# Ledger of designs, part 98: designed miniproteins, single chains

Each design is a single chain, and the fold is of that chain. pLDDT is the mean over its residues in the fold that is shown.

## One batch from the design tools (miniprotein)

Design m3394
Fold by ESMFold2-Fast:
Structure m3394 (fold): chain A 73 residues (1-73)
Amino acid sequence: MPLTDTETEIVNAGARTAMEAVRRGLSPEEALRLAVETARRKAREAGLSPEETERVVELTRRAARSVIARVTA
């Protein structure tokens, strides 16, 4: 149930990508897309299974949405 260190790093990287994208003036939808792409790339590089990849992508999507909402409020 708790995230592994690798999964935590991927989610944090995705959330950071979303924050930077929004701060550069990209739309919330574009920022979310970039965060998800970052998470999928890093999950593949880390050798995560398809199930682990989809889990970390969904967690990244939730984290990114939260970050975007806070920055765009």
Scores: mean pLDDT 82

Design m3395
Fold by ESMFold2-Fast:
Formats: structure tokens, sequence, C-alpha cells
Structure m3395 (fold): chain A 70 residues (1-70)
């Protein structure tokens, strides 16, 4: 369901921007399914920052999150 995937994407994006203070150009969110998403970030420092909050992001989004450098 594309509506549910969009809601998951929006929750992850809001967390990254509002709580972690990332700029939209520093990351991409790819929701692969209702169970999995990828967060692609610009560099290692951003990857470390997002990984530190991974568990919280997974809890609020309801999906497993993998963080990669783009």
Amino acid sequence: NSSELKEIEERIKKYLIARLHLSPEDFEVKVLSEKEAEVLVKDQALKDKVEAEREAIERISGVKVRVKIK
C-alpha cells in the first residue's frame, strides 16, 4: 500500500530533520516495504549520528532501518 509506505517515509524524514537536525539534501529515505527502509546519508559522520538513533527511528516508524552512505 503506497499510502502506508509514504506515511513511514514521512515519519522517518520528520525524525531526521526535527530531532537530528539533518538537512533534506544530506539524506534520502527509501521505504522498501512495510517492514524495511533504507536511510542513505552523505558521509560517515551522518551515518554514525543516524545509527545512534536507529532503534528510536525503528520504533516510531514500525520498520527495520538500514543506514548507508550514498
Scores: mean pLDDT 86

Design m3396
Fold by ESMFold2-Fast:
Structure m3396 (fold): chain A 65 residues (1-65)
Amino acid sequence: MKKELQEKGKKIVEQANQEPNLKAEFKGDTINITVKEVTIGTKLIIIGVEFEAKLAGLKVNVYEE
């Protein structure tokens, strides 16, 4: 994986982790999001992450606890 993709993935994960009701991790070429509580805020963050990831060529998986 190119360094630019690693840096973009890390930045997306860092921004997503500002939301306390979810946890984001970057693994390989994939952003994994675990949602602790479904709120309007978590839904908006997930939409934003999926959009940014698609532009960067990264994969996104979303899980609910």
Scores: mean pLDDT 80

Design m3397
Fold by ESMFold2-Fast:
Formats: sequence, structure tokens, C-alpha cells
Structure m3397 (fold): chain A 70 residues (1-70)
Amino acid sequence: ALADVRVAVPGRPHPVSLAEVVDTLLAAGMSRAQTAAFLRREFADAPEAARETLRAFLRSRGFSEADLAA
């Protein structure tokens, strides 16, 4: 499942699920647009399929197209 995708987060000892990353960044006071931009940078060197999977996941979590374009 998309929520089972694991990513490394600075300061975390283990990879976390993409859902945990999103929840952590939002809890830290980042906007959805800032969170999307951060994750797009982290996935910049990833294959196109993985970047598309990230966009689809963020849409499923209530991110708008404007948030994803940031």
C-alpha cells in the first residue's frame, strides 16, 4: 500500500512510513504546501513512478493540486 512506503527523515533512527512522515511534518507546524515541497525534494532523485506514487498518496491524504504544485 502507498502508506507502507518507507522514507528516511532527518533526525529519525529508522525509516518511517510515508503517512508518519506527513503527520510528523504537519505536527511540526509545516503547511501542506511546505510538506509536499519537502517530500518532492527528498524524492527528486527517485524514479518517475515513485514520484507519481508520492503525488497520488498526498492527494489521498487531502492535499490539493495547489499544495502539490508548490
Scores: mean pLDDT 70

Design m3398
Fold by ESMFold2-Fast:
Structure m3398 (fold): chain A 93 residues (1-93)
Amino acid sequence: MEKLLSLSDREKRILIAAGILGSARDAAELLGLSQGTVSRTLRRLERRGLLERRVINGRTIYRLTDEAAEAIEKNEELKKLALEIQERIAKSL
């Protein structure tokens, strides 16, 4: 919980977008950020135990850790941010 509250707004958005979309590229496109910015942030979030990296069919996929997912569900500000990101994804389809 405390780890997520110490994140900048940008880092919170990158965390949630990558957790939903699973990819650094798709998160960067959604948020209007460079892939380099997103990839550097994802590496920091992985080191902080907020993201889990998996390789599936030769592709790197990111997922929220159980700690990060639980913290988002228990925090109304983060839940609202997740809803806003989900709505933006739906409008992009």
Scores: mean pLDDT 81

Design m3399
Fold by ESMFold2-Fast:
Structure m3399 (fold): chain A 73 residues (1-73)
Amino acid sequence: MLVPQPVEVPEGMTLKVLRSAEELKEALEAMGIEVSEEQAEEALREAEEAGYVPAVLLDKEGKVVHMFAVPAA
């Protein structure tokens, strides 16, 4: 079972929660991972069933540095 890790947000970085399959697909593509919309929808659904949402840490330029799961609000 994937457990959310506490994240320390470094100075100049932003935490972004991914709420849609499109946002998840864009984040994965920015990390060099090619996925279909269907695969992104399935991954998002499985995360939601586990009580989590995917999130990314963005640097000052909006570049994805890290991806992780956070508890659903």
Scores: mean pLDDT 72

Design m3400
Fold by ESMFold2-Fast:
Structure m3400 (fold): chain A 55 residues (1-55)
Amino acid sequence: VIVTEPVDEFTDKDGRKIVVYELDDGRYLVENVETGEMRLLTREEYEAYKAEHEA
């Protein structure tokens, strides 16, 4: 797997930067830059996460 550039970047409701990478298997790696937390989400889970958390 080669991750070259984030497919999305947004700010959450707490003012934290979220960076999103698309993986070869169709999942999304969502990183909270301030906490260093990363989570693997499906496309539907990622879309729901962004809808709930985007400022």
Scores: mean pLDDT 77

Design m3401
Fold by ESMFold2-Fast:
Structure m3401 (fold): chain A 80 residues (1-80)
Amino acid sequence: SERQARLERFREMVRADFAAMDVDGDGVITYEEFRAYLRSRIPLISDEEIEAEFKELDVDGDGVITYEEFEAYMRRRNGL
C-alpha cells in the first residue's frame, strides 16, 4: 500500500540520516553531532530550538540520542 511504501521510505531516510550523524559508528549521537546536523539542514534554526529538540529526544537525560529515540523524533516530525 502507499502507506507502507511511505513508512519504508521514511525508515530508509531515518537510517541514512542516523548513519550520517553517527560518524564514529558507536550507535549514539552526541549533542554536538545533532546540532551540526540540524544546522546543515536548517541554516536559520536557533540554538534554543536545537536544545529543545535534543531535550525531547534525550528522554533519559544521558546526553546522547539512540537510534530508537531518533526514529521516534523523525516520526513525530513527519506526522507518522
Scores: mean pLDDT 74

Design m3402
Fold by ESMFold2-Fast:
Structure m3402 (fold): chain A 85 residues (1-85)
Amino acid sequence: DVAMELIRAIAEKRPLEEIEALLRRLTPPEHHAALERALAALRRLREAKETTEELKRLSEEARADFLAVAAATEEPLTEAYERYE
């Protein structure tokens, strides 16, 4: 159960690389492009020393991609969270 593995990885504070790999496995193939753009935007935001305007633009561009991935994973993650023990 990939969703359960993701919840455990987050709870155990495993490396971000492992969490990203589990997200790729959980996300349906049709949303992988959105997931990769969201992860790329997240990595850029984390490392950015850019102006507030540039950070706002990156956040706005990433928002649609994050929402698409969230919608695609909502049911599997909710079910796994309810079974987390």
Scores: mean pLDDT 68

Design m3403
Fold by ESMFold2-Fast:
Structure m3403 (fold): chain A 65 residues (1-65)
Amino acid sequence: DEELVAKFRKGLENVKKVASTSSPAEKALLLALLRREAEEVAGQLSPEAAREVHRMTEETIAEIE
């Protein structure tokens, strides 16, 4: 669980960097893909780790918007 969560967290930092130079349409697509990835990763984790993934995802989406 921790390894997958850490890898996902690293991915979120890259997503934020890409989003900072993206158009509104590109951001919308990026956020949709991020939500799908978070759901897929969360489905493979324990309930506690899944909640952390969802929390990190929502925080990242709020920062990008």
Scores: mean pLDDT 79

Design m3404
Fold by ESMFold2-Fast:
Structure m3404 (fold): chain A 68 residues (1-68)
Amino acid sequence: SPVERILEETRKRIEEAAEQGKTFDEILAIYDEGMARIAAVVTPDEAYRAGEELARYLKEIMEKRKAK
């Protein structure tokens, strides 16, 4: 699925950026790019569901970063 590939690539980029000490704005830009790519290939309803999954992952990574 194109959505699953974009989600996997975006999650890896977010994780790598967080590990490299990138700013929240830089990490959010990666998230926004991933969401735009998803929206280009699926219906709005499917994009919404994928966006919820990606937003939850972003929150988890940012919370782990703050705990360090």
Scores: mean pLDDT 80

Design m3405
Fold by ESMFold2-Fast:
Structure m3405 (fold): chain A 74 residues (1-74)
Amino acid sequence: GSAAARAATARNALALALGLGLAEGGTVDEKSGVLTLRMRSESAARAFARFLEREGAAESYSVDGTTLTVVMGA
């Protein structure tokens, strides 16, 4: 998929994480489609990462404390 498609998926994932109260905020790299989320807890970070992986939205992810970094699939 295009970089624009990955960025759109990342923005949707950010909106979902915020709407569910799992994230405090985040950023999307429009060029790469990388999503960085500030999660409310480490367990929220791991749960959301696994959700995105199971939905096929994430190619890969890393969790560092409450920071979740996701490489979005397309």
Scores: mean pLDDT 85

Design m3406
Fold by ESMFold2-Fast:
Parts: structure tokens; sequence; C-alpha cells
Structure m3406 (fold): chain A 83 residues (1-83)
């Protein structure tokens, strides 16, 4: 993969994590799980699978604690760092 394509896949992976967090916060756990799997698969193509898994675990923990806004902010910050 070119560096440009890796960057695109990394951003797409974080965007999929944001979608998973939104779905999880809405109680749509099956759809959230699917979005998370898409995020991990896309992240693997960018070579950032472990980083995205760590972000996902932290974001989902925040959602479970009722801190949905903090979870979104965490992922938006990660996305900006990749841009």
Amino acid sequence: LSEELKKENAIAAVESLLRAVELYAEGKTVEADFAYLVALSTASLAGVGERVRELGEEAFRLVEEGKVEEAIELLEKARKELE
C-alpha cells in the first residue's frame, strides 16, 4: 500500500470506530460490533490495527461509563492526528 492509501485507510478505520461508538451508545450492539469489525479490518490494511483496537477498547469503556461525549472526542482527536 502507498503511504497515501495507508493514511486513507487509517482515517476510514477511525471513522468506522466513531460510527461503532454512536451505534453502541444507541443500544444497537449488533450494528456496533459490525462497525468495529470493519474498523479493525480497515486498520489492518493501514498497519495500525493494534492502535485502532486500543482506541476502540478505550472508547467503548467510556460509553459503558456513560461518557459518550468523551469517547467521541477521543476518536475525533485520533482522526485529526491522522489528517
Scores: mean pLDDT 83

Design m3407
Fold by ESMFold2-Fast:
Structure m3407 (fold): chain A 83 residues (1-83)
Amino acid sequence: MKQKIIDMLRKLAELARKHGLEKAAKYYEKAVEALKNDNYDEAIKYLEEGTAEMVKFHAENPDFVARLTAFAKDVIDNIKKLK
């Protein structure tokens, strides 16, 4: 399950870079490294920071924001199950 979550975070980093959001991509990469080190609280923190940057940039696109926030919540819930 941990590898699936890492793959999801890497997909978020790729999506952020495609939108020119390097800061958000860096946060998702930090979340991956935290998760690899079993630092689940830091992983959740970085995922929330990256998602906040993406939401701020795409505020005019409610469908994208809704999908992004739902996906991020699913990832957070999966990280919490690893505790």
Scores: mean pLDDT 82

Design m3408
Fold by ESMFold2-Fast:
Structure m3408 (fold): chain A 70 residues (1-70)
Amino acid sequence: GAMEELLREKRLEAAKGLAVGAIEYELGVKPKVLGATVGEDEAVVLAEAGGKKYEVTINMKTGEITIKEV
């Protein structure tokens, strides 16, 4: 329904923000978000920074953020 779609959009926006912040903190550069997906417990954001591509995995229950070059 419309409410589930709004909640999904808010979670997607939050995941993108967390991924951007994590890359800025770790690499000192502002990334470009290429795409993102959000599940119930995990979000995955694809981003580009410094000519390289990164996959940022966010555990939405624990707050753990993992950055992987791809």
Scores: mean pLDDT 81

Design m3409
Fold by ESMFold2-Fast:
Structure m3409 (fold): chain A 67 residues (1-67)
Amino acid sequence: AEAAREGALKAGEAAAKGDSKAAREYAMQSTEAGGDPEDAAHAGAAGAAGNKEVMEREAQRTGESGA
C-alpha cells in the first residue's frame, strides 16, 4: 500500500537524521498500513547508514507487503 511505503520511507529519513523516536513512530504507521515490519526495519537501518538507494528500495518493498 502507498501509505505503508511512505511510512517506511519517512522512518528511514528520520533514522538518517538520528531521530530514533520519529523513526519508530513512522515504522509503526507503516506496519499499521499493512507494511511488513521487517522491510520497514531494513528501510530504517539503511537510512541510519546513509544509504538512500537501499532505503528507497526497502520502503518500496514495505509498500508491496509480502513481496
Scores: mean pLDDT 76

Design m3410
Fold by ESMFold2-Fast:
Structure m3410 (fold): chain A 71 residues (1-71)
Amino acid sequence: SMVEELKRRAAERAAAEARKLVEAGRADDAIAVAEEAREEALREKDPEEAEAALAGAEAMLRAVEEALAAA
């Protein structure tokens, strides 16, 4: 589906950007971006859409954690 694919791509881009911020020493900014995405996902009332958005936000948080652990 187009919506699922679009959300997946957006999450991948956001995760990559968050990882770059962590590598640049801007971990607080990276965490803020990931947390904002998670908060938006939790506000979604459609269960299917909420699950997809939450998965994307979790991918971003995971990318931040992995980048921080690698430092």
Scores: mean pLDDT 72

Design m3411
Fold by ESMFold2-Fast:
Structure m3411 (fold): chain A 65 residues (1-65)
Amino acid sequence: AQQQAAAQELQDYCKEQGLKPIDLESALELLKACDFNVDKAKQLLVQDDQARKAMIAQGKVLESR
């Protein structure tokens, strides 16, 4: 319940910030890595979204070859 509430907050944060949604399991893994510090997990979510966008852009460049 407590872990699910924190994970749900991360999922809701992704939705509110226009970030890519994450599943419950991924949210829980992030929380565990951050000692259940939601603020740190939110920072990691932003970093992950930026990394994904960079990967997608790189993929488009590779597809052009």
Scores: mean pLDDT 71

Design m3412
Fold by ESMFold2-Fast:
Structure m3412 (fold): chain A 57 residues (1-57)
Amino acid sequence: VEEEAIERMKKNIEALKEKITSGQYDEGAKKRLSFLEQMLKDYEEGRKRIEEAEAAA
């Protein structure tokens, strides 16, 4: 189910944040973090739109 993929994405984001905070980072890690955060935001936005559409239907 999609919730599992989202949970894994959140774990990856937290792991990348820890490495960045600890100074164990490179340009690729920062780029991956930004990409994952954007995807999570897009998913949450889409979820909200679906909820609104269901309420309106």
Scores: mean pLDDT 74

Design m3413
Fold by ESMFold2-Fast:
Structure m3413 (fold): chain A 67 residues (1-67)
Amino acid sequence: MYVAVRVPKEKVDEIKELVKKHGGKVLSVTDRGDDALVVLEVPEEAVEEIKELTKKLGGEVVFEGEP
């Protein structure tokens, strides 16, 4: 399952660690100034937890699904 999230720049490393902990993979990180777009590949069972953690870190889910 692919998930794209927008998070504050300072929270990028936290998202990377959380994704690795859940057996996921970071595909790309795009710096957008104040925030970053992080594209992730995660197991379907981890998607809800990643979405909740993203919101908790002050981020937003931009995309969810397969390309």
Scores: mean pLDDT 79

Design m3414
Fold by ESMFold2-Fast:
Structure m3414 (fold): chain A 64 residues (1-64)
Amino acid sequence: AEKLRRQAEGGLAAAEEAIAAGERVLASHFLDEARQLVDELSKHDPETAAELRARIDALEARLA
C-alpha cells in the first residue's frame, strides 16, 4: 500500500509539472499511470485511493 501510494503521488507530481510545461500528452500519460496505481491501491486503502482519484480528476479537468 505505501509503495503504491508513493508511486501514485510521484505520478501526480510529474503530471502537474507536465501540465505546467504545456506537455499535454505527457501529462495524460502520467495521469493514466497514476489511475492504474490508484485502482490497485483501492484494494488495500480505499480512502486514500478516493483522495488520489479526486486529485487525478481535478488534473484531468485542467487538460480539458
Scores: mean pLDDT 82

Design m3415
Fold by ESMFold2-Fast:
Structure m3415 (fold): chain A 80 residues (1-80)
Amino acid sequence: SPALSVDERVERFAKEHGLSPEEREGLLGAVRAMVDSVRAGEITPADLDRMREQARAIPDPLAREQVLHMVDVAEDYLRS
């Protein structure tokens, strides 16, 4: 949903994929750090595109989905 916060999006992902509380906290921290870096101009749209392309090569489906989710959240903040 376009009205969901970063925290709510991570919580939904964690619930859908059966993440532990520790895994959820780690993902939330990583997403927040990435969003902060995007806001600071340290990560560009081209960097997010490269991260997405590299994520598609991750063999573990859950790890791949986590990285893609992080990139999608960061990209939404970049476009806002």
Scores: mean pLDDT 81

Design m3416
Fold by ESMFold2-Fast:
Structure m3416 (fold): chain A 67 residues (1-67)
Amino acid sequence: MVISAPGLSSRGAAGVATYLLAGGASAEAAQKAANEVIRGGTVDTEAYGASPEASARAAAVVARHRG
């Protein structure tokens, strides 16, 4: 799943990292993905080792904090 959220809050980014880590991503990969999302970059969460379920939860956090 591809996530991009320019202007995502630090809390939203922390939520993304938490769900990616819970879904099997390494701590480094989860942190890197969260930082890229904050910077307005595009992140393929499954390429970072996250499960589809964890990727969907991370996307829900983005949707909640992007507005």
Scores: mean pLDDT 69

Design m3417
Fold by ESMFold2-Fast:
Structure m3417 (fold): chain A 84 residues (1-84)
Amino acid sequence: DELKKLLEEIKKLFEEMIELYKKYKETNDEEERNKILLEMGKLNDKIFELIKKLVEKTKTEEEYEEVNNFIQKLLLEMEKEINE
């Protein structure tokens, strides 16, 4: 199902963002930090485009709620990981 494939792809990008943020926290070199921030920015753009595409593919209130709940869960998990 296209909707489920997009949700899984978005989840993988959030996992990549968490890993980049962990590297950012561990890095003391300004040049490497700036490189990570640029990579995070590109990843954020991809996440935004996929979320937009995902919302455009929702056809029922149930699908919209599923998408919204999934994205909110990913955001909460990311916030917990980065604030650990």
Scores: mean pLDDT 81

Design m3418
Fold by ESMFold2-Fast:
Structure m3418 (fold): chain A 64 residues (1-64)
Amino acid sequence: MTPQERLDQLSGEYERLQEKFSPEQAAQLQELLRQASLALERGDEKKAMEYIEQAQKLIDEVRS
């Protein structure tokens, strides 16, 4: 899966789980997704993946 495909998947997971997020968690996730998108725009796939992994961890914490 490409970083862009993973970012799209995380956005879809957030849409399904958004009611479970606190305002603080939602703001944190949105910032991580924004930073991942900016890193991809710069061609920094490694940095984008770091933000994607942090976003996935937050989604997993909320999903449990």
Scores: mean pLDDT 83

Design m3419
Fold by ESMFold2-Fast:
Structure m3419 (fold): chain A 109 residues (1-109)
Amino acid sequence: SSAIRQAAIKITATNIRITGLITDLDLGLISKDQAIEEIEKETEKLKKDLVELALKEGKEDAAKSAEEYSEYLKKLYIKQAEGTLTKKEKDELMKKINEKWDEMVKALS
């Protein structure tokens, strides 16, 4: 199986779980502090998993892009949970997330 496919599956699963956390926050089922703590855990796990995947392929550049991808994703979701995410910040973070995904895909190819 392709490392790129495995990375995409891990990212998709993480996004689904974080979307659930934000939904629970919006419904008042969890606190902002709880949502932020769980987002930090989810994105740290994603970072570890993606870096490990890249290093198993012998791709140090992909590992660095994976780390940066995960950090931008964390910033995006934490700001969303905090209610401080502006449209400009969202657009800039999404651009960085997409750039790091493209870098990881190219390095793993």
Scores: mean pLDDT 91

Design m3420
Fold by ESMFold2-Fast:
Structure m3420 (fold): chain A 69 residues (1-69)
Amino acid sequence: SVEEALKELTERADEWLRALGRPPSRQEIMRLANEIYDTLVNKYGLDDPTAQEIVSLVVRHVVERVRAM
């Protein structure tokens, strides 16, 4: 489901940020966004508009976490 995908990928992004231990670069955020998009399309079978919305939500969450670092 969209809910489960958003939850799983948000948790994955949080874990990635913790492992990184520093603010990510723009290129690192773009790589994460591409990996999330691929997972949403290939694993969850979501269409492009839905996948893009979830990517946007997860990236926004990452940017907010980075601002708090």
Scores: mean pLDDT 86

Design m3421
Fold by ESMFold2-Fast:
Structure m3421 (fold): chain A 72 residues (1-72)
Amino acid sequence: SHMKEELERRKKKLAELIKQHSKLREATEKGEDTWKEASDVGKEAAKIGEKMSSREQAEVARKAEEELKKEK
């Protein structure tokens, strides 16, 4: 289904943005000048999340955290 493929793309994009936001937040906490980029990524993630249920958003966030741990 085309709609199912679009949902999968949105979930993948949201996961990528959550991962980017997490990395930028860590950089900001370590004193790097990344707060504006972190804010922009956070806004984009929120915009995509508005098209998803709270349960779907939580599932994507958990999966993104698992991927971040796997990359370390």
Scores: mean pLDDT 79

Design m3422
Fold by ESMFold2-Fast:
Structure m3422 (fold): chain A 68 residues (1-68)
Amino acid sequence: MSEQELVDEALRAISEKRYDEALELFKKLTDRRSQLLVLGMARKAAEENGYDPEMLELVEEMERLLAE
């Protein structure tokens, strides 16, 4: 799977509230720009969905992975 396909599938998983799948797809991203794009979209989705606790947990895990 290409980096772009991983980004597209992660964004779809976020929109469909498949958070475990979104996180696994995020972990497969190797390009920091792609990682930041997906994290940014997850943050925006959390805001637009009233800060759903499960979506906030996904954002926190993504931020933790990028900090390492």
Scores: mean pLDDT 81

Design m3423
Fold by ESMFold2-Fast:
Structure m3423 (fold): chain A 90 residues (1-90)
Amino acid sequence: SRAERRAEHERKARELLADPSNLVGAVARLAGAKLRIIGSEFQIELLKNNSSVDPAARAAQIAQAEQDLADARRAAAQADKDLAIAEAKA
């Protein structure tokens, strides 16, 4: 059936993208991590420039966005390592 073929194709695509040695998957993960860094940096800038939010609430939101940025930078560093391994194997 179409549903069975769709599920099979989606499963194989996820397996390929999840493989640390797969170059396409490694590139996609690195690109995603870099976009998360840009998004988090943009969010921090928006929060810093938003004078309509209570200072204590704004400080808490900035702290959360800074934590998200730290997590994104860690993910990018791991993705860079995965990409180097995938490139060496390709």
Scores: mean pLDDT 78

Design m3424
Fold by ESMFold2-Fast:
Structure m3424 (fold): chain A 77 residues (1-77)
Amino acid sequence: IEEQLRADTEAFIAAAKEEIAGKKINEKAYKEGYELAKKFVAKGQDLGLMLAAAVMLSLAESEEERNGILKGFVDAY
C-alpha cells in the first residue's frame, strides 16, 4: 500500500510538471502550495501530500491559481 501510494504520488508529480510547463502561475498560490507540500515531503508523508494537493486544487478559483499550486508541489517534491 505504501509502495502503491509512492508510485501514485510520483505519477502525480510527473503529470503536474508536464501540465505546468510554460504556463503562467499565481505567485501566492505557488508559495502556499510550496510551503504546504514541503512540510509533507520533509516527513515522507505521501498520503498527507496527496490529500493536501486534492484540497488545494479543489479550492483553486482560476487556472493561474491551479498552475501555481501544482508548481509549488512539483518544486517541493
Scores: mean pLDDT 83

Design m3425
Fold by ESMFold2-Fast:
Structure m3425 (fold): chain A 85 residues (1-85)
Amino acid sequence: SASMFRSSSDLAYSRIKNALAKMSEDKMAEVITKTMLGLSINARGLYGQDVGDQLEAEAERIREDPVSGGKAAAALTKALSQQLA
């Protein structure tokens, strides 16, 4: 359900935040970038090319600024959960 998806997104955000706090900058960038690219592939199939393109663009932004990228990944995860509600 949409409610369960929102809860799962909150858990994902918490896990990403905690993982980032314990990672080196290089590992942080790799994990976030791969996660966003994985989401873009699945999102293109489920929600259309525009959603996938936006996620891909965010993955590139995260590579340039991993700390700000972590916040962006959390915000995008929340936005996706809200769109499915």
Scores: mean pLDDT 61

Design m3426
Fold by ESMFold2-Fast:
Structure m3426 (fold): chain A 91 residues (1-91)
Amino acid sequence: SAAEEVTPEVMARLLRKIHRGELSEEELEFLRRAAEAGSIEAQVALAYYRRLRGESLEDVPEIALVAVDTAEKLREIGDEIDAELAARRAA
């Protein structure tokens, strides 16, 4: 099934492409089909994609929304740490 095609390797690749704004229409369709088949990983990836584009998330399952919110907060914390370390190295 489409959900069974969502491996950790495939998901990591697609998440990197989403973050870079490089997700193709074919890859977006793959994620939509996997999400419809019940893949939580695909639902999270689609929620992240839609959030980055400022699109509505009203139809996204709450579990996927919580996962996206948590991942975003962790990334923001990482960015703040990286900025502080860069400032300390520059001083």
Scores: mean pLDDT 72

Design m3427
Fold by ESMFold2-Fast:
Structure m3427 (fold): chain A 80 residues (1-80)
Amino acid sequence: MEARRKELEEKLEQFKKDIEGAKEYLEKNPNPEIAKKILETAIPAMEKVAEHFEKEGFTELAKELRELAEELKEFLETLL
């Protein structure tokens, strides 16, 4: 279980980095079409991953990922 937790924590950290990179990119290169595409693809994908974390009993990691998804969604909606 410890190895699995570390794998999911690494995946969560990767999501945090990807979100930070996407925000930085869109702040420098405002593009509503790219923002819309990320909103339509990345947010549902993150929600599915969070459901998977929750089903495996990693409720805390699932909650953190959902909070990241909501933060990204709110940011992207400001660009639409």
Scores: mean pLDDT 81

Design m3428
Fold by ESMFold2-Fast:
Structure m3428 (fold): chain A 76 residues (1-76)
Amino acid sequence: MTKKEKAIKILEELVKEYPPDSFYALELERMIELLKQDKITVEQVKARLGGMINVARALGDEETAKRLEEALKELD
C-alpha cells in the first residue's frame, strides 16, 4: 500500500465518525478528493489535520482533537 493509499483509507474511516456536512466531514472529504487527484501531498494533508486540531481545541472539542492527533500519527 502506498503512503497516498494509506492516507486515503485513514481519512475515509475518519470521515464516517462525523455528521455529514459538518466542518470536519467537509474538510476530510475535500482532502480525500485532492489526494485522489494528486493536487495535494500526504505532508499537506498532515498540515491540514494540524489546522483542524487547532480548530477543535479552540472550540473545546477535546475528543475530536485527540482523534485527529491519532490520525496524524498514523500518517507518519
Scores: mean pLDDT 84

Design m3429
Fold by ESMFold2-Fast:
Structure m3429 (fold): chain A 59 residues (1-59)
Amino acid sequence: MGEQFEKANQDLQEAIELLKKGEEDPAVAEEAYKKDPKKFEAQKYDALQVLKREEESLG
């Protein structure tokens, strides 16, 4: 696969993991937001869409 596609998928996975860790430790999410608020909000939105789909599939 192309480097751009692989990086985008990796960034999304990192966002999902960050969101999950933030649920267990809110300070992690706050630090990520402070580093890059716009990127964090975009990644959070994408991660929430994936997590919502997964939760609906499990529950």
Scores: mean pLDDT 67

Design m3430
Fold by ESMFold2-Fast:
Structure m3430 (fold): chain A 64 residues (1-64)
Amino acid sequence: ASPETLLVAASLLAVGDRLEGTDAARPQIVDLLVKAGVPREIAEEAADYGLAGGSVLKKVRELL
């Protein structure tokens, strides 16, 4: 998949996990971001931000 596709997938997983209350998507979100080329430290912070109600893409852009 393209990096853009992986970033969108990570963002959708964060929203889906919040809406369903699953509390299980963090590792998958981080792995998608790392596969898209995001450094792991940034990926973890972006995943946590997204799961807390923020934008995954915004946090990735702020930290790169």
Scores: mean pLDDT 81

Design m3431
Fold by ESMFold2-Fast:
Structure m3431 (fold): chain A 77 residues (1-77)
Amino acid sequence: GPLTELLALQALVAAERELKKLTKDHKILKKEVKVDGPVVTITAETDKGKIVITVDAAARKIVIEENGEVTESELPV
């Protein structure tokens, strides 16, 4: 429905923004985007390693996995 579509779009925008911040000085070799309701997962393979960003717009949560380290933060309003 419209709310799920809005949450998916919000999650996608947030995930792309986080990827851009992390990869400003990286070469992206491969990028995959998965949308599952309000949850968006971006997997990027770069010249400096693999990055996985998961944004859950319903739970207001961002999870970033980079070089084996997992960081959790809140999705901004």
Scores: mean pLDDT 85

